# Designed miniproteins, single chains, continued (3), part 87

Each design is a single chain, and the fold is of that chain. pLDDT is the mean over its residues in the fold that is shown.

## One batch from the design tools (miniprotein)

Design m11031
Fold by ESMFold2-Fast:
Structure m11031 (fold): chain A 100 residues (1-100)
Amino acid sequence: MLPLPREELLEEVDEILKKLLEEGKISEELAEFLREMARKIIEANSPEEQRRIEEELLEEFRRYVATEVAGVSMEEFDKALAGDEELRERLNKRLREFYK
């Protein structure tokens, strides 16, 4: 398939983010961040720049899961990943509650 023009790609991203916002699956702040990151990725002039932007996007997504989905601080999230059983159980419980 032929690649879409940059403007159409951004429009497609906006449509997906709007749908996720309507379903209450993401915050308005995260949607704005994701849109800006998608624009930067599409407009990037090198694979190295694209990778840097992708790493930034993954870090923000990780923050979103911790704070918006699990309702914990990044410090607590990092401790749970490092093997704190008590914090890990709290994260799992909140994730189950978020997941309907």
Scores: mean pLDDT 67

Design m11032
Fold by ESMFold2-Fast:
Structure m11032 (fold): chain A 89 residues (1-89)
Amino acid sequence: MKPLTEKQRELLEKVLEFIKKNFDAIKKHLTPEQKQVLEDFLKELESKPEYTEEDAIRALILYMEVIANKKPPEEARKEGEKLWEEFKK
């Protein structure tokens, strides 16, 4: 598991900022299970000194599943992986 580059970290921070800024609105439309997963993930990230590539992929998957289109987990994973490949360009 590799630490993020500065560019990748900036893009991840923008995604996380969007999630945090819209968190109260998002929570109103989440299932209790989705809300718990989102809260646990954000808490986990806040405890980490550095973000890894896996953390970025997980954030994008969660973003696609919960926020962007409420996609099923498998579809969210595929779209999150596509977004991660764009980070590498």
Scores: mean pLDDT 68

Design m11033
Fold by ESMFold2-Fast:
Structure m11033 (fold): chain A 63 residues (1-63)
Amino acid sequence: DEKIKKLLEEARKYAEEAQEYGDKATQLALEGGSREEILELISETARYMLKSIKYLSEAKGLS
C-alpha cells in the first residue's frame, strides 16, 4: 500500500537523521567539544528518533 510505504520512508528518513546527529555528538565529545553543543546534538538525536517511532507506529496501525 502506497500510504504504508510513505510512512515507512518517513520513518527511515528520520532514523537516518537521528543517526547523523548521534554521530556528530559522539565525534564532538571525542574531540572535547562544548557540553552545550553536545547536549544540543543529543537532544536532536532523541527528537528525530521519536519522529521515526511515530511514523513506524502509524504504519503498524495501518497493517
Scores: mean pLDDT 85

Design m11034
Fold by ESMFold2-Fast:
Structure m11034 (fold): chain A 81 residues (1-81)
Amino acid sequence: MEIRELSIAEIQAGAVYAKAYESEKSDEEMQKLLLEALKNPYVPGAYLYGLAVKYAEKEGAPQSFIEEMRELYESLKAAAE
């Protein structure tokens, strides 16, 4: 995946998801946030995944965060046509 310079809306969406993950929200709540972000026309799924990778590297997020985001993205991508 290619990571471009992110818009403020994309940064905010990724920050919300990352903050929820850090706060140990339930998987159900995190999936709801991710699904809402992916359905939002301002945040395409590929860019959301790119944001997660960039955020993890910049802020030192847990390695498991990247892996979990990738797995969720692949599942949602398959469900989204």
Scores: mean pLDDT 54

Design m11035
Fold by ESMFold2-Fast:
Structure m11035 (fold): chain A 72 residues (1-72)
Amino acid sequence: SAFEKALQESDVDLIQEILDKIFEEVLEEAEKEGITDREEIRKRIVEKFLEELKKLGLISDEEAKEFKEEVY
């Protein structure tokens, strides 16, 4: 898939740092909002991760949409 290609061409350390930051931010937001649903937290992590990848130019809007359709 296009997402798999983007991951292969990307700096793995950079991707890990992005994931760690998003995971921390989503958990802090979920705690503040009283969200305990694991699936809701997972969806928020995925959505923020895809938005950061788009912001960095690693994936397109189309690729992000396809990834969401495959995961959900």
Scores: mean pLDDT 73

Design m11036
Fold by ESMFold2-Fast:
Structure m11036 (fold): chain A 97 residues (1-97)
Amino acid sequence: DIQVTQSPSSLTVAEGEKATLTVTASGSGIDAIAWYRQPPGSDHWELVASASGASSLTVTLENLKPEDTGVYRALAYSAATGQLVEGQGTTLTVVPK
């Protein structure tokens, strides 16, 4: 089984600060890993970062704005099984000044 672990589970930062999100996927046959963001109240998912041939991906979000608030989810893909495995999600809250 492929397992996707993302950290932190939640993070609150002030406007203008940085946030670092890390995902690790364990298991065999992982071909790609990606970070997506879903804004509050939206069904739209935005690609934040991706890596092919990797089972880990760290992203640093810089100069954060209140509109960067949302749920950040990591996905791991396996071509061998055709599976997309989701992480548990990271809730990012950016507090305005």
Scores: mean pLDDT 82

Design m11037
Fold by ESMFold2-Fast:
Structure m11037 (fold): chain A 80 residues (1-80)
Amino acid sequence: SQELIEQALKELEEDVERSIDLLANEENVELSEEEREEILKAARDTFEAALAAGESIGVAIQKALETAEELALKIIEEKK
């Protein structure tokens, strides 16, 4: 269902924002608006690619969250 996909994407974006805030706070690093947008875009692109490949919504969410966390950690490490 398109409605389920749209709801999943909204929840994914909220989860990514929460993860970004937690990781940045733990490392005492500030992420710029541009860096936050890059992470959100990576999560969205990964989610859409997984769905296009025929994966379930649950798998698409998991892959997108993993992608977002990996990118966030990389950006945070580069600022230390």
Scores: mean pLDDT 87

Design m11038
Fold by ESMFold2-Fast:
Formats: sequence, structure tokens, C-alpha cells
Structure m11038 (fold): chain A 85 residues (1-85)
Amino acid sequence: VEELKEAIKNKDEKKALELLEELIKENKLTPEQALELYKLALENELWDVAKKLKDYILKNFPEYREKVLEIESEYGIKLIKESLS
């Protein structure tokens, strides 16, 4: 998980996707970790990483759907603010 966080912060989308796929296959991602990684991916504009994390959370942890929407709402507000500046 730490290596994936580093790859996301470095905006290395290819490495981040490879590490994420490995963690998903090994079932080593908790829903809390997946939500944190989703937020980081959005903040670093790694759209493919974000999409894969969202799909993973909604498929494996549907009870966390509302938390995903909260993260998306916060990020959407930020995007609107940036587009108006």
C-alpha cells in the first residue's frame, strides 16, 4: 500500500496501476485503504487509477458507496472553483 501511495504522489500512473492490480489480486486492500487511495488518485489527477479503485470499492464494499460519493463531491467542488478562477 505504501509503495502505491508513493507511485500516486509521483504521478506514475503506469506503476500505480500495476501495484493496484497486484493488491486487488492478493485481496490486501481494506475499504479504508481503497478510499484513501481513491482520494489521492483524484488529487493527483490519475483518472485510470481512480476509476479502478472506485470500481473495486463498489464491487467489493458496496456499503462504502456513500463515502465514495462524499469524496467525489469534495473533489467536484474543488474542480468547479479551479475552473472559475
Scores: mean pLDDT 76

Design m11039
Fold by ESMFold2-Fast:
Structure m11039 (fold): chain A 100 residues (1-100)
Amino acid sequence: SVNYRLMLGFYSEETGHLFIVVWDNGELVDTEIVQVKSLEEAKAVFEEKAKEYGLDLIHFSGNEGVAASYENEEARELLAEILKNMITEAAKKLAEELEK
């Protein structure tokens, strides 16, 4: 297995919260909920938390309120592919459950 650390952030404008989830080598090691006033504040908080975990690389998905932080570009490419495949499978399963 490739050793990696990944942090994901999800901002909810409706509730004013940033949800942060940290994985280390595929294991969930931390979760945090932070109250924020805007997407800009959510981004600043996420960048600060990424720095605390030693993660220098950050990607924000446009204005969708989703962020990712990772150790290096190779880890980013690998984890992006894994996450994309997992999201696709989860969406398929959820769609099938909603049709019945």
Scores: mean pLDDT 68

Design m11040
Fold by ESMFold2-Fast:
Structure m11040 (fold): chain A 81 residues (1-81)
Amino acid sequence: SHEELDREINRVLAEFYAGLHRIRAAGLPAEEARARIAELTRQALARLREVYDRHGVPEEEKERHLASFRALAEDLERAVL
């Protein structure tokens, strides 16, 4: 259902932002922080793709959402000092 899709997407995003917060709070060297954000992003993208596929989201809509998330996550990775 649409409610189940929204719940699962929100769970993936919540886990991504919690992970991002932990990485930022850890006081890591910039290179290590970027590497962890890149891994967190890869995991989140894989989970989002699986959720969209299970719910039969059209390919064009799925790829648009995934591209938007990837762009956001890449900006967050680049913002690490």
Scores: mean pLDDT 88

Design m11041
Fold by ESMFold2-Fast:
Structure m11041 (fold): chain A 86 residues (1-86)
Amino acid sequence: IEELTEETVERLRELAEKSSPEDAKILEEAIEYIRKAGEDLLKKGADLETAGLAMAIVLEDAARKTKDPETAEKLRRLAREVRERG
């Protein structure tokens, strides 16, 4: 969970650096939600599958809010990757 959280956050930070200010704000919000979800799930002793699903939901929500189609596609791909790691 901790490794999955940090890896996901790092990839989102990289995307935010290359994004418009509007999309970067959406990605920074997603980073905050993923960190909170990862911390809460780790404290509750959740499995990696549950963590992957929770993070995928946050990423799919961010993709729907994102204006740049390329950034949205990368977010949907990342959501699939974190879901499959569970």
Scores: mean pLDDT 79

Design m11042
Fold by ESMFold2-Fast:
Structure m11042 (fold): chain A 100 residues (1-100)
Amino acid sequence: TPMVKTMRMFKRVDTTMKWGPGNDDKDKVVKDFTDDMTNFRKFTPHFTPDHRDMVTRVMNVMGMVVYMGRNGTKDKFKTVMMMGVTNVRTYMDDVKRMMK
């Protein structure tokens, strides 16, 4: 289902964000999020409006991380990653509740 696909994508994003504040992960995070955003765009037409809203919120955070990873300082990148972890975890918890 679109909800199961969304959950798997959110879990990947959450995993990436947990490692992103580390010194070695910036380029990997930029690559992984760019790939995940491309995949979200491919699956977006198959999502319900509620799932599209949740995915859009996560994609906005991912886009900020990618932008800061490419164009910002390490400090700005870490700040956006830390903000993103809280938002992604909240959305993943909401999806988990809906899947039970």
Scores: mean pLDDT 67

Design m11043
Fold by ESMFold2-Fast:
Structure m11043 (fold): chain A 89 residues (1-89)
Amino acid sequence: MLSALGELWRAAREAMDIAREKGDEKLIELARQLRQAIHDMLTAISRGDDEAYREARRRVVELGRRIAEMLKDVDPRLAERIRRAADDI
């Protein structure tokens, strides 16, 4: 789980760089939301907040899958990395 979160954090940064180069404002926004959701998930873990953890985890998985779908025709390898990391959460 923590290694998958670390991979998603790095992949979100790479997705933001691609989105900036393409001028894809929607992808930039989704990548920012994913990074925030990862932060929320880590915060919930540190606090032992099971409800906040479940909510943040659902957001991380959903956002990761959406970003992977948007990247599948742009960077298929990055899309696969994001999809796998999200599925390992």
Scores: mean pLDDT 86

Design m11044
Fold by ESMFold2-Fast:
Structure m11044 (fold): chain A 71 residues (1-71)
Amino acid sequence: SPEIEQLEAELGESDESVEDFLERHFPYDEERLEQVKAMLAQFGIDLSAPARSLNAGQRRLLAEALTPPAP
């Protein structure tokens, strides 16, 4: 998915924490933001870590969580 690939590239270049990156991508949906944060924390992703410090698998997981399911 081009959306997932673009998000993975942005995550690799971002100096923002994972939490700040998530908040920037959900500025109008706080409930969904909290659900995504809880899911990522459950899978052991440190929300306070810089997004660029994530490994390839973690970046993929985060990018997929930020992408809405196709209809």
Scores: mean pLDDT 74

Design m11045
Fold by ESMFold2-Fast:
Structure m11045 (fold): chain A 87 residues (1-87)
Amino acid sequence: MIEKLDKIIELANEAIRKLQDGDLDGAIRLLSEAKKLAEDAGLSLIAKKFDEAVKKAQDGDLDGARRLAQAGLTMAVFEKTLLLAEE
């Protein structure tokens, strides 16, 4: 699980960077990969945020896509923190 969260966090960070650079196609690819990993991990709310980010990017809404990608990233970081806090 932690390894999947680390990959999701990495993909989300790279996608946000791509959105900042105006690379919509690169961002859509990375967000779609992050969404798939989140779905496979059972992280439905995180997967939903990345799905919404992909849709915003497809619509050409860079700012909307970046905000939703950041929300998904934040949720993934919190999930990792909770898993590391389990005794």
Scores: mean pLDDT 84

Design m11046
Fold by ESMFold2-Fast:
Structure m11046 (fold): chain A 70 residues (1-70)
Amino acid sequence: SKEERIKRFKEVRDYILELLKQHDAIPYDELRAELKARFPELTDAEIDSIIDLLVGRGEIERQGDLLKLA
């Protein structure tokens, strides 16, 4: 359902933001590996979509191959 997808998105988003709060910056491939370990049901395409959405919202920044809090 839409509600279940929203809850899943929040769980994944909160985990990404928590990881980025604990690190100065994280390589994209390392963050993707961490997300797959925590949420094995997520596809690469879904992870990429979530990261792109968070960048678009100004919650995180891309700097080359690195991700950090905005």
Scores: mean pLDDT 84

Design m11047
Fold by ESMFold2-Fast:
Structure m11047 (fold): chain A 76 residues (1-76)
Amino acid sequence: DREEKREKALETLRRLGAPEELIEKMRNDPSLKLSEEEQLEFLERGLEELIEELEKSPDPKHQKAAEAMRKALEEG
């Protein structure tokens, strides 16, 4: 379950164009081996920041991704 939630978050970042080097760094980062709740809070904060940056992007594809991610975080 922890690995599943972690992989879902990393997969979302990958779909938004995050480089594989960043994804590998996050996967291997000791700080992300905190409790499941702490990991989720860290990832949720990172996703909120990413969503804000995508919403500022002039690319409509980025804006669609931001909207979908925000709905996922707020609704479920």
Scores: mean pLDDT 65

Design m11048
Fold by ESMFold2-Fast:
Structure m11048 (fold): chain A 70 residues (1-70)
Amino acid sequence: GSAEEAIREAEEAIELVRETNGDPEKGKKAEDKAARAVILAGESGDEEAKRAAYEAAQAVKEAHEKGLIA
């Protein structure tokens, strides 16, 4: 369901942030997956999915602030 997909996309986004080390392709994929997780979590109404999506979005934001993602 959308909740499980949101959690998966969020986990994959966080993993890509860890692996990025300045790789713009991985950074773009992390950003896109975090955005998708937020949308799917919102559609699901599931609190765990919403928290996972929020954490992924925050990880991407912090990576941008630190210059790890272009």
Scores: mean pLDDT 82

Design m11049
Fold by ESMFold2-Fast:
Structure m11049 (fold): chain A 70 residues (1-70)
Amino acid sequence: VTALENLAKIARELGLEDYAKLSEEGKQRLTQARAAGASPDELGDATIPVVKAAKKLLDILGPEEVARRL
């Protein structure tokens, strides 16, 4: 939960509002899926927005800087 909020914050600091929204969407979808007892496949689908946001931040900042800000 906190890590997804931090991803959104990092994306906004870089001016990447679309990726900040993807991080928040992913948090909401994962929270809803877990509460509903979703299947592993459904949980995997719910991570797609988060993975896209994380990959973009890794491509820009690198893994060390992303880890430092999370």
Scores: mean pLDDT 75

Design m11050
Fold by ESMFold2-Fast:
Order: C-alpha cells, then structure tokens, then sequence
Structure m11050 (fold): chain A 74 residues (1-74)
C-alpha cells in the first residue's frame, strides 16, 4: 500500500533533494543531469497522483521549484 500523506510526499522530495545535492557536491559536472532528473521525478509523481487536489499540486510544485533553485545555487 503506497498511499502517502502530503507530509510524507514533502519528506520524499526532501530526500531526493539531499541525494541530488550530494551527487552535485561530489561531481559538479552532473549538476544539469541531477536537476533534470529531480524535476522529472517529482513532476511525474505530482502530475499522476489522482489523490491530490489542484491546490495541493500547486503547493507541491512551488516547493519543488524552491528546491530546484537551491540545487541550482549549490
């Protein structure tokens, strides 16, 4: 059973963010690849999740954009 609460989804995004950040810190040449991968994974999860309201999807996308900006700065 893989029904995730909004809080659990945010934690999953945070874990993906930390993994991408560590990968970029170890190999800066991977930055664009890690940004693309992170965006693709989280946008697919949000877009295909029928349990989320449109308002929750907007909040998650705004959070994702914030995390992408942080990865871009790293």
Amino acid sequence: MKKLSLEEKLKGIDELFESAKEAIEKDPSRKQQELTFFRSMVEWEIKTDESLTEEEKKELREYVEKKLAELEAA
Scores: mean pLDDT 75

Design m11051
Fold by ESMFold2-Fast:
Structure m11051 (fold): chain A 83 residues (1-83)
Amino acid sequence: MEELEKKIKEIEEQKELAIKKAEELQAAGELSPEEAEKLKLKAEALAEMEKVREKGKAEGKEEEAEKKIEEIRKETLEKLAEL
């Protein structure tokens, strides 16, 4: 459990760094607000998928985790298409 908690923390930290980078690039005028929002959505989705995968490994439910990851991917693509 402690190892899983550590991995989840690392995933969340990587997500925060990616979001911060997108915001910095938007503030610098290198990204449009739409492009920055897309990068943030991708970072959030990637982190959620990685957390689901790690939980699946810890619980021995890797196939169930992969199905959930596919759902997250589809939902993220739908949200990106709306931007």
Scores: mean pLDDT 82

Design m11052
Fold by ESMFold2-Fast:
Structure m11052 (fold): chain A 60 residues (1-60)
Amino acid sequence: GPLVLTAEAFEEDPSQGIKVGDKIILYPDGTAYVESSGKVLKAEELPEPLRLIAEALAKQ
């Protein structure tokens, strides 16, 4: 079955609506869902290290 990872943001990214402690759900298609804002992001729009994790998940 598809792998889904849940991560917490340790750094803020106001341009993407991310706050410290936000729950971020990483999907195997390389997208991410920010629970607090309801925003869907691509892996390339995520801050490090979440971007590297999302890109690795999408390549599996």
Scores: mean pLDDT 73

Design m11053
Fold by ESMFold2-Fast:
Structure m11053 (fold): chain A 67 residues (1-67)
Amino acid sequence: EKEKILEQLGNSKIVAPDLAAARAATQALIDNGITLKNKTLTAAGSDGAPADGTEYDLKELAEELFS
């Protein structure tokens, strides 16, 4: 359910070279299940120190993908 997924994303962020990459990585997290909160991920969906790129809110991206 979309509300549960949005709750699981919490205040997590993703670093990506552009918005399309950020959306793709967010979609991959949704498709594979979400187990993170308050984490920063790379565009590849791995957690750790942020790579170079623009920081996006995962919850905002997921809300757009569900709309």
Scores: mean pLDDT 64

Design m11054
Fold by ESMFold2-Fast:
Structure m11054 (fold): chain A 69 residues (1-69)
Amino acid sequence: SSMEERREERIRELTLQQLKDILESMGVKRSTEEIYNMPIETLLELLQKHLNLDKERQEAARRLLERVG
C-alpha cells in the first residue's frame, strides 16, 4: 500500500534487468540467481566499466544489490 514500496520493487526490477543486459553485452551468460549471489563489489565494478557510473548511481546500485542478495 505504500508508494515507496512500489518504487523500490520497480527500481530493483530495472536494476536486475540492466545487470542482465550488461552481462549479456559482455558475452557473460549468467542467470538472475547467479547475479544477485555475486559479490556486490564485483557487480559494481562491472557496472562502472560498462556504464561509467557516477558515485550517486553507484551508491544507489549498492543499496539495491544489498536488498536483493
Scores: mean pLDDT 63

Design m11055
Fold by ESMFold2-Fast:
Structure m11055 (fold): chain A 111 residues (1-111)
Amino acid sequence: MRERLEELLSKSKVIESLELSEDGKTLIVKLKEGFKWFNGVPLTAENLADDLNRAGRSPRGFLDHGNLFVPSVPSIKSARALDKNTVEIELEELGDELLNFLDYYSVNAVK
């Protein structure tokens, strides 16, 4: 799993760092500044945290702040912005669904 986080980080243009807790239940995501969606909505920790919380509670997916379809990630218990660029994600367990979600954010943002 940590190797998959390193791969995601190496490919992402919008993620500055990924830190997984020793118990594997908390992921800290730091975003780079200056990115936005094609509709002009800025990619912020607050918007990412809101989208993550919706992914955790939306069984059929939803439209995110960029008006793009996002699949469900039921392993997310909660997400919160710690600052303008840092999100803390509380998980039941870290799985591929969350990694795919973060990869989606990475490829669909523009600067």
Scores: mean pLDDT 74

Design m11056
Fold by ESMFold2-Fast:
Structure m11056 (fold): chain A 58 residues (1-58)
Amino acid sequence: MEERLSFLPEEDKKEILKLEKEFVEKVKQLREEGAPEDVLLDFAERALAEIVDKIEEL
């Protein structure tokens, strides 16, 4: 899933954007704690997988 969410209902789009913001905030916290790039990438990949899984459940 790219940044194009226009095909989703507004309710689902808002939910996805909310999850995305939460994941961005967590990545920021990990970066502030000095987590290595490998850890940040792993977390980002898992976060993307959760977003995709959520969309697939729609």
Scores: mean pLDDT 73

Design m11057
Fold by ESMFold2-Fast:
Structure m11057 (fold): chain A 97 residues (1-97)
Amino acid sequence: SNERELRALDLIGEADKAMKEGNYEEAVKKYREAIELLGGRTFLEDWLLAQAYEKAGKYDEAIKIYREMAERAESLGNTDLAEYFRKQAEELEKKKK
């Protein structure tokens, strides 16, 4: 619905502001709420959420999203994009301790 879409855009704007201010856990919360309102994930919203998780130090959650994006990209025939997301997940695994 139009109201859901407008609220999701507002939440994305608030999440972007939180990212700029270093409030990464708040950014994660708001991106997640926006994704839920949109009824599913696109690559853009998933990528923004993964970056917010990474900045929050929640590497397992970010890795999971990158792996899910890689599988989706591969299923759509975009092997280059799938490889990019796999590399993002691998780099985060190296940072995980």
Scores: mean pLDDT 83

Design m11058
Fold by ESMFold2-Fast:
Structure m11058 (fold): chain A 80 residues (1-80)
Amino acid sequence: MKAEKEKLLEKMREEAEKTVEELKKKLPELAEEAEEMARARLELMERVLRGEMSEEEAYAEFEERYREKAERIEEALAKL
């Protein structure tokens, strides 16, 4: 069980790295914010996998902490 959780987190980290790399090419000025959000999402998902919180709780906490940064990234992408 624990090894499977670690494998899932590793896969999520790889996907996050790919997303950040693509964003660096399109919006380099927002890459640091995207990277910070990716790290926070991984931390929250690790807590979910440990049974410390639900997926819904993790999503709500992420949205509360990063709503403004997410809106900024979304607005910048919409202007492209």
Scores: mean pLDDT 73

Design m11059
Fold by ESMFold2-Fast:
Structure m11059 (fold): chain A 83 residues (1-83)
Amino acid sequence: LDAFFEKLVAKLQAQLDEVVAKFEAGEISPQEALLQVEILTGLARIVLGIAKLTGASQAVLDRIEALIAEGDARIAEIEAKLA
């Protein structure tokens, strides 16, 4: 079970890192970056809910929560650039 969530979190983290890198490189618009980060962060919240319901370890829950916090921070940074 934990191995499944670890792989899923790693995949979401890689996708988040890619979106942020593209945004910082100027390859995608702030609006596009915001949408993609919001989708990934929303998916991480769904994953956290499923992990809690299925009895994943605290270490896995902490990793998912860290990913959500990173996503929320990136959303705030991008929103600041849109203002």
Scores: mean pLDDT 86

Design m11060
Fold by ESMFold2-Fast:
Structure m11060 (fold): chain A 130 residues (1-130)
Amino acid sequence: SMRDIGAELGVPEDVIEAYLQAVEMYKQGKSLEEIFNWLLEQGFSEREALAILIAVVLMFEHKWSESDTVRTLDLLLRIVRGEPVDGLPESLIEKLRNIIDEALENLKTEDVEDVVREAADRIHELLLNP
């Protein structure tokens, strides 16, 4: 299960549980804005909520595997929390950070739906064509 993959990778339990609930809400037809607001109510920052929603979009709209999605969720979460990321080029980490920072800025003027999908599309292209 995605919970088991998250545990093996060392994803924080609160994050994997929030991601799993976001997945269920998405399957129930909740908008990305409704899920974003729910994540903020759970105490996540806007950056953390964006990382979780990007992972949801990568899995459902870009058809990523559960394993690849949870690994990318872990990576994005470490980046937004300012935690160390080992084994990846610094240039790739900076590009991922810039995508999240631009998404956060765009939330001031754009809909959550558009911001999250654009960020997910850019991350999908970056990770397939580094």
Scores: mean pLDDT 89

Design m11061
Fold by ESMFold2-Fast:
Structure m11061 (fold): chain A 75 residues (1-75)
Amino acid sequence: MSEEELEAEVLAALTDMLTAIAKNAYKQGKKIENADKLIEWARETAERLRRLGRPDLAAHVEESAKEIEKLKKEQ
């Protein structure tokens, strides 16, 4: 695995973990902490993933950002 491949996989996995934490908070009736910063980070991460040649992971991360944004609006 190259440095770029490793970076892309790590960024995608981290986004999945953060999204799961946000969804769990919402499910428990708790406020999603730093939701705006998490959404911004995810969108920046999607752009980075496109530069790393992983538009598939970028699309996945963008969907995660939209999901968190939707949950934030529902709180």
Scores: mean pLDDT 82

Design m11062
Fold by ESMFold2-Fast:
Structure m11062 (fold): chain A 88 residues (1-88)
Amino acid sequence: SLDEYIENLKREIEELKPAVEAGDPQAALEAGRLYMKLADIYESRGETEKAIEYYEKALEYFRLAQARGHPAAPILLKEVEEKLKKLK
């Protein structure tokens, strides 16, 4: 079910946190992508406030990945910023 998929995404994010805390730029990018998936789901369901919350989490993790030198981070930051502009 969609609810089981949402809980699985949240669990995957929690499993990434030790690697993010250890300074892994790839783990930070992956956590950001998972938050973006959560945000997309809530946006598609019309739950705009939850979508904004999770897009803001994705933004936080993509900024962290960029600060750590991940080459994919700048384009993902731009995508999340555009999403947030449209929803706010």
Scores: mean pLDDT 90

Design m11063
Fold by ESMFold2-Fast:
Structure m11063 (fold): chain A 100 residues (1-100)
Amino acid sequence: SSETLQKIADEMVLAMGELEEELRKAGFSEEEIEEVLKIWQEAFAEFIDWLQENPDASKEEVIEKFREKAEEVLKRVPEEARPVVRRIFEELLKRIEEIL
């Protein structure tokens, strides 16, 4: 539903802010943070587009697509950022599962 999609989008924006703060806390430069956030934004724009095109997708299908996009991000970000990015994805996934 449009309401469910909006809730997921809101949680993704919140997670992006959490990711930025955790990367800053971990000592990453503003340039490195910007690169990670750009990769994250691109992958999750694709996830939102997929959700809009598949409004009848099951909870299991949504979770699978989220995991696919998360793994794509993890492959693209610097190796040193991967532990932080993985933690934020796991926290975001739990919040998405509560919405579904």
Scores: mean pLDDT 87

Design m11064
Fold by ESMFold2-Fast:
Structure m11064 (fold): chain A 91 residues (1-91)
Amino acid sequence: NVVARVERGIELLLELKDTPEVTLLDAHVAAGEELNARYLEAMREARIRVTGRLELSLDPSKVPTREERLAEAEELRAEVEARRLREALER
């Protein structure tokens, strides 16, 4: 279930990062459904990448630090912006 995976990704990002960027992205996703359909798609793509990174946290030899999690939040925002650019170019 893509929806369940996205929801878990959002929860994990909020728990691990506590960054304003993630909070703002989540607020935008919640705020307007039709306009946010494309936005949700961009965030889904980014969260798939974050989910892969979470699997690495199960390896005790590679425990991600809060700094690395913060960097992932920055990357997530960049991914969303890149996706919006691609959407705009198509329209």
Scores: mean pLDDT 56

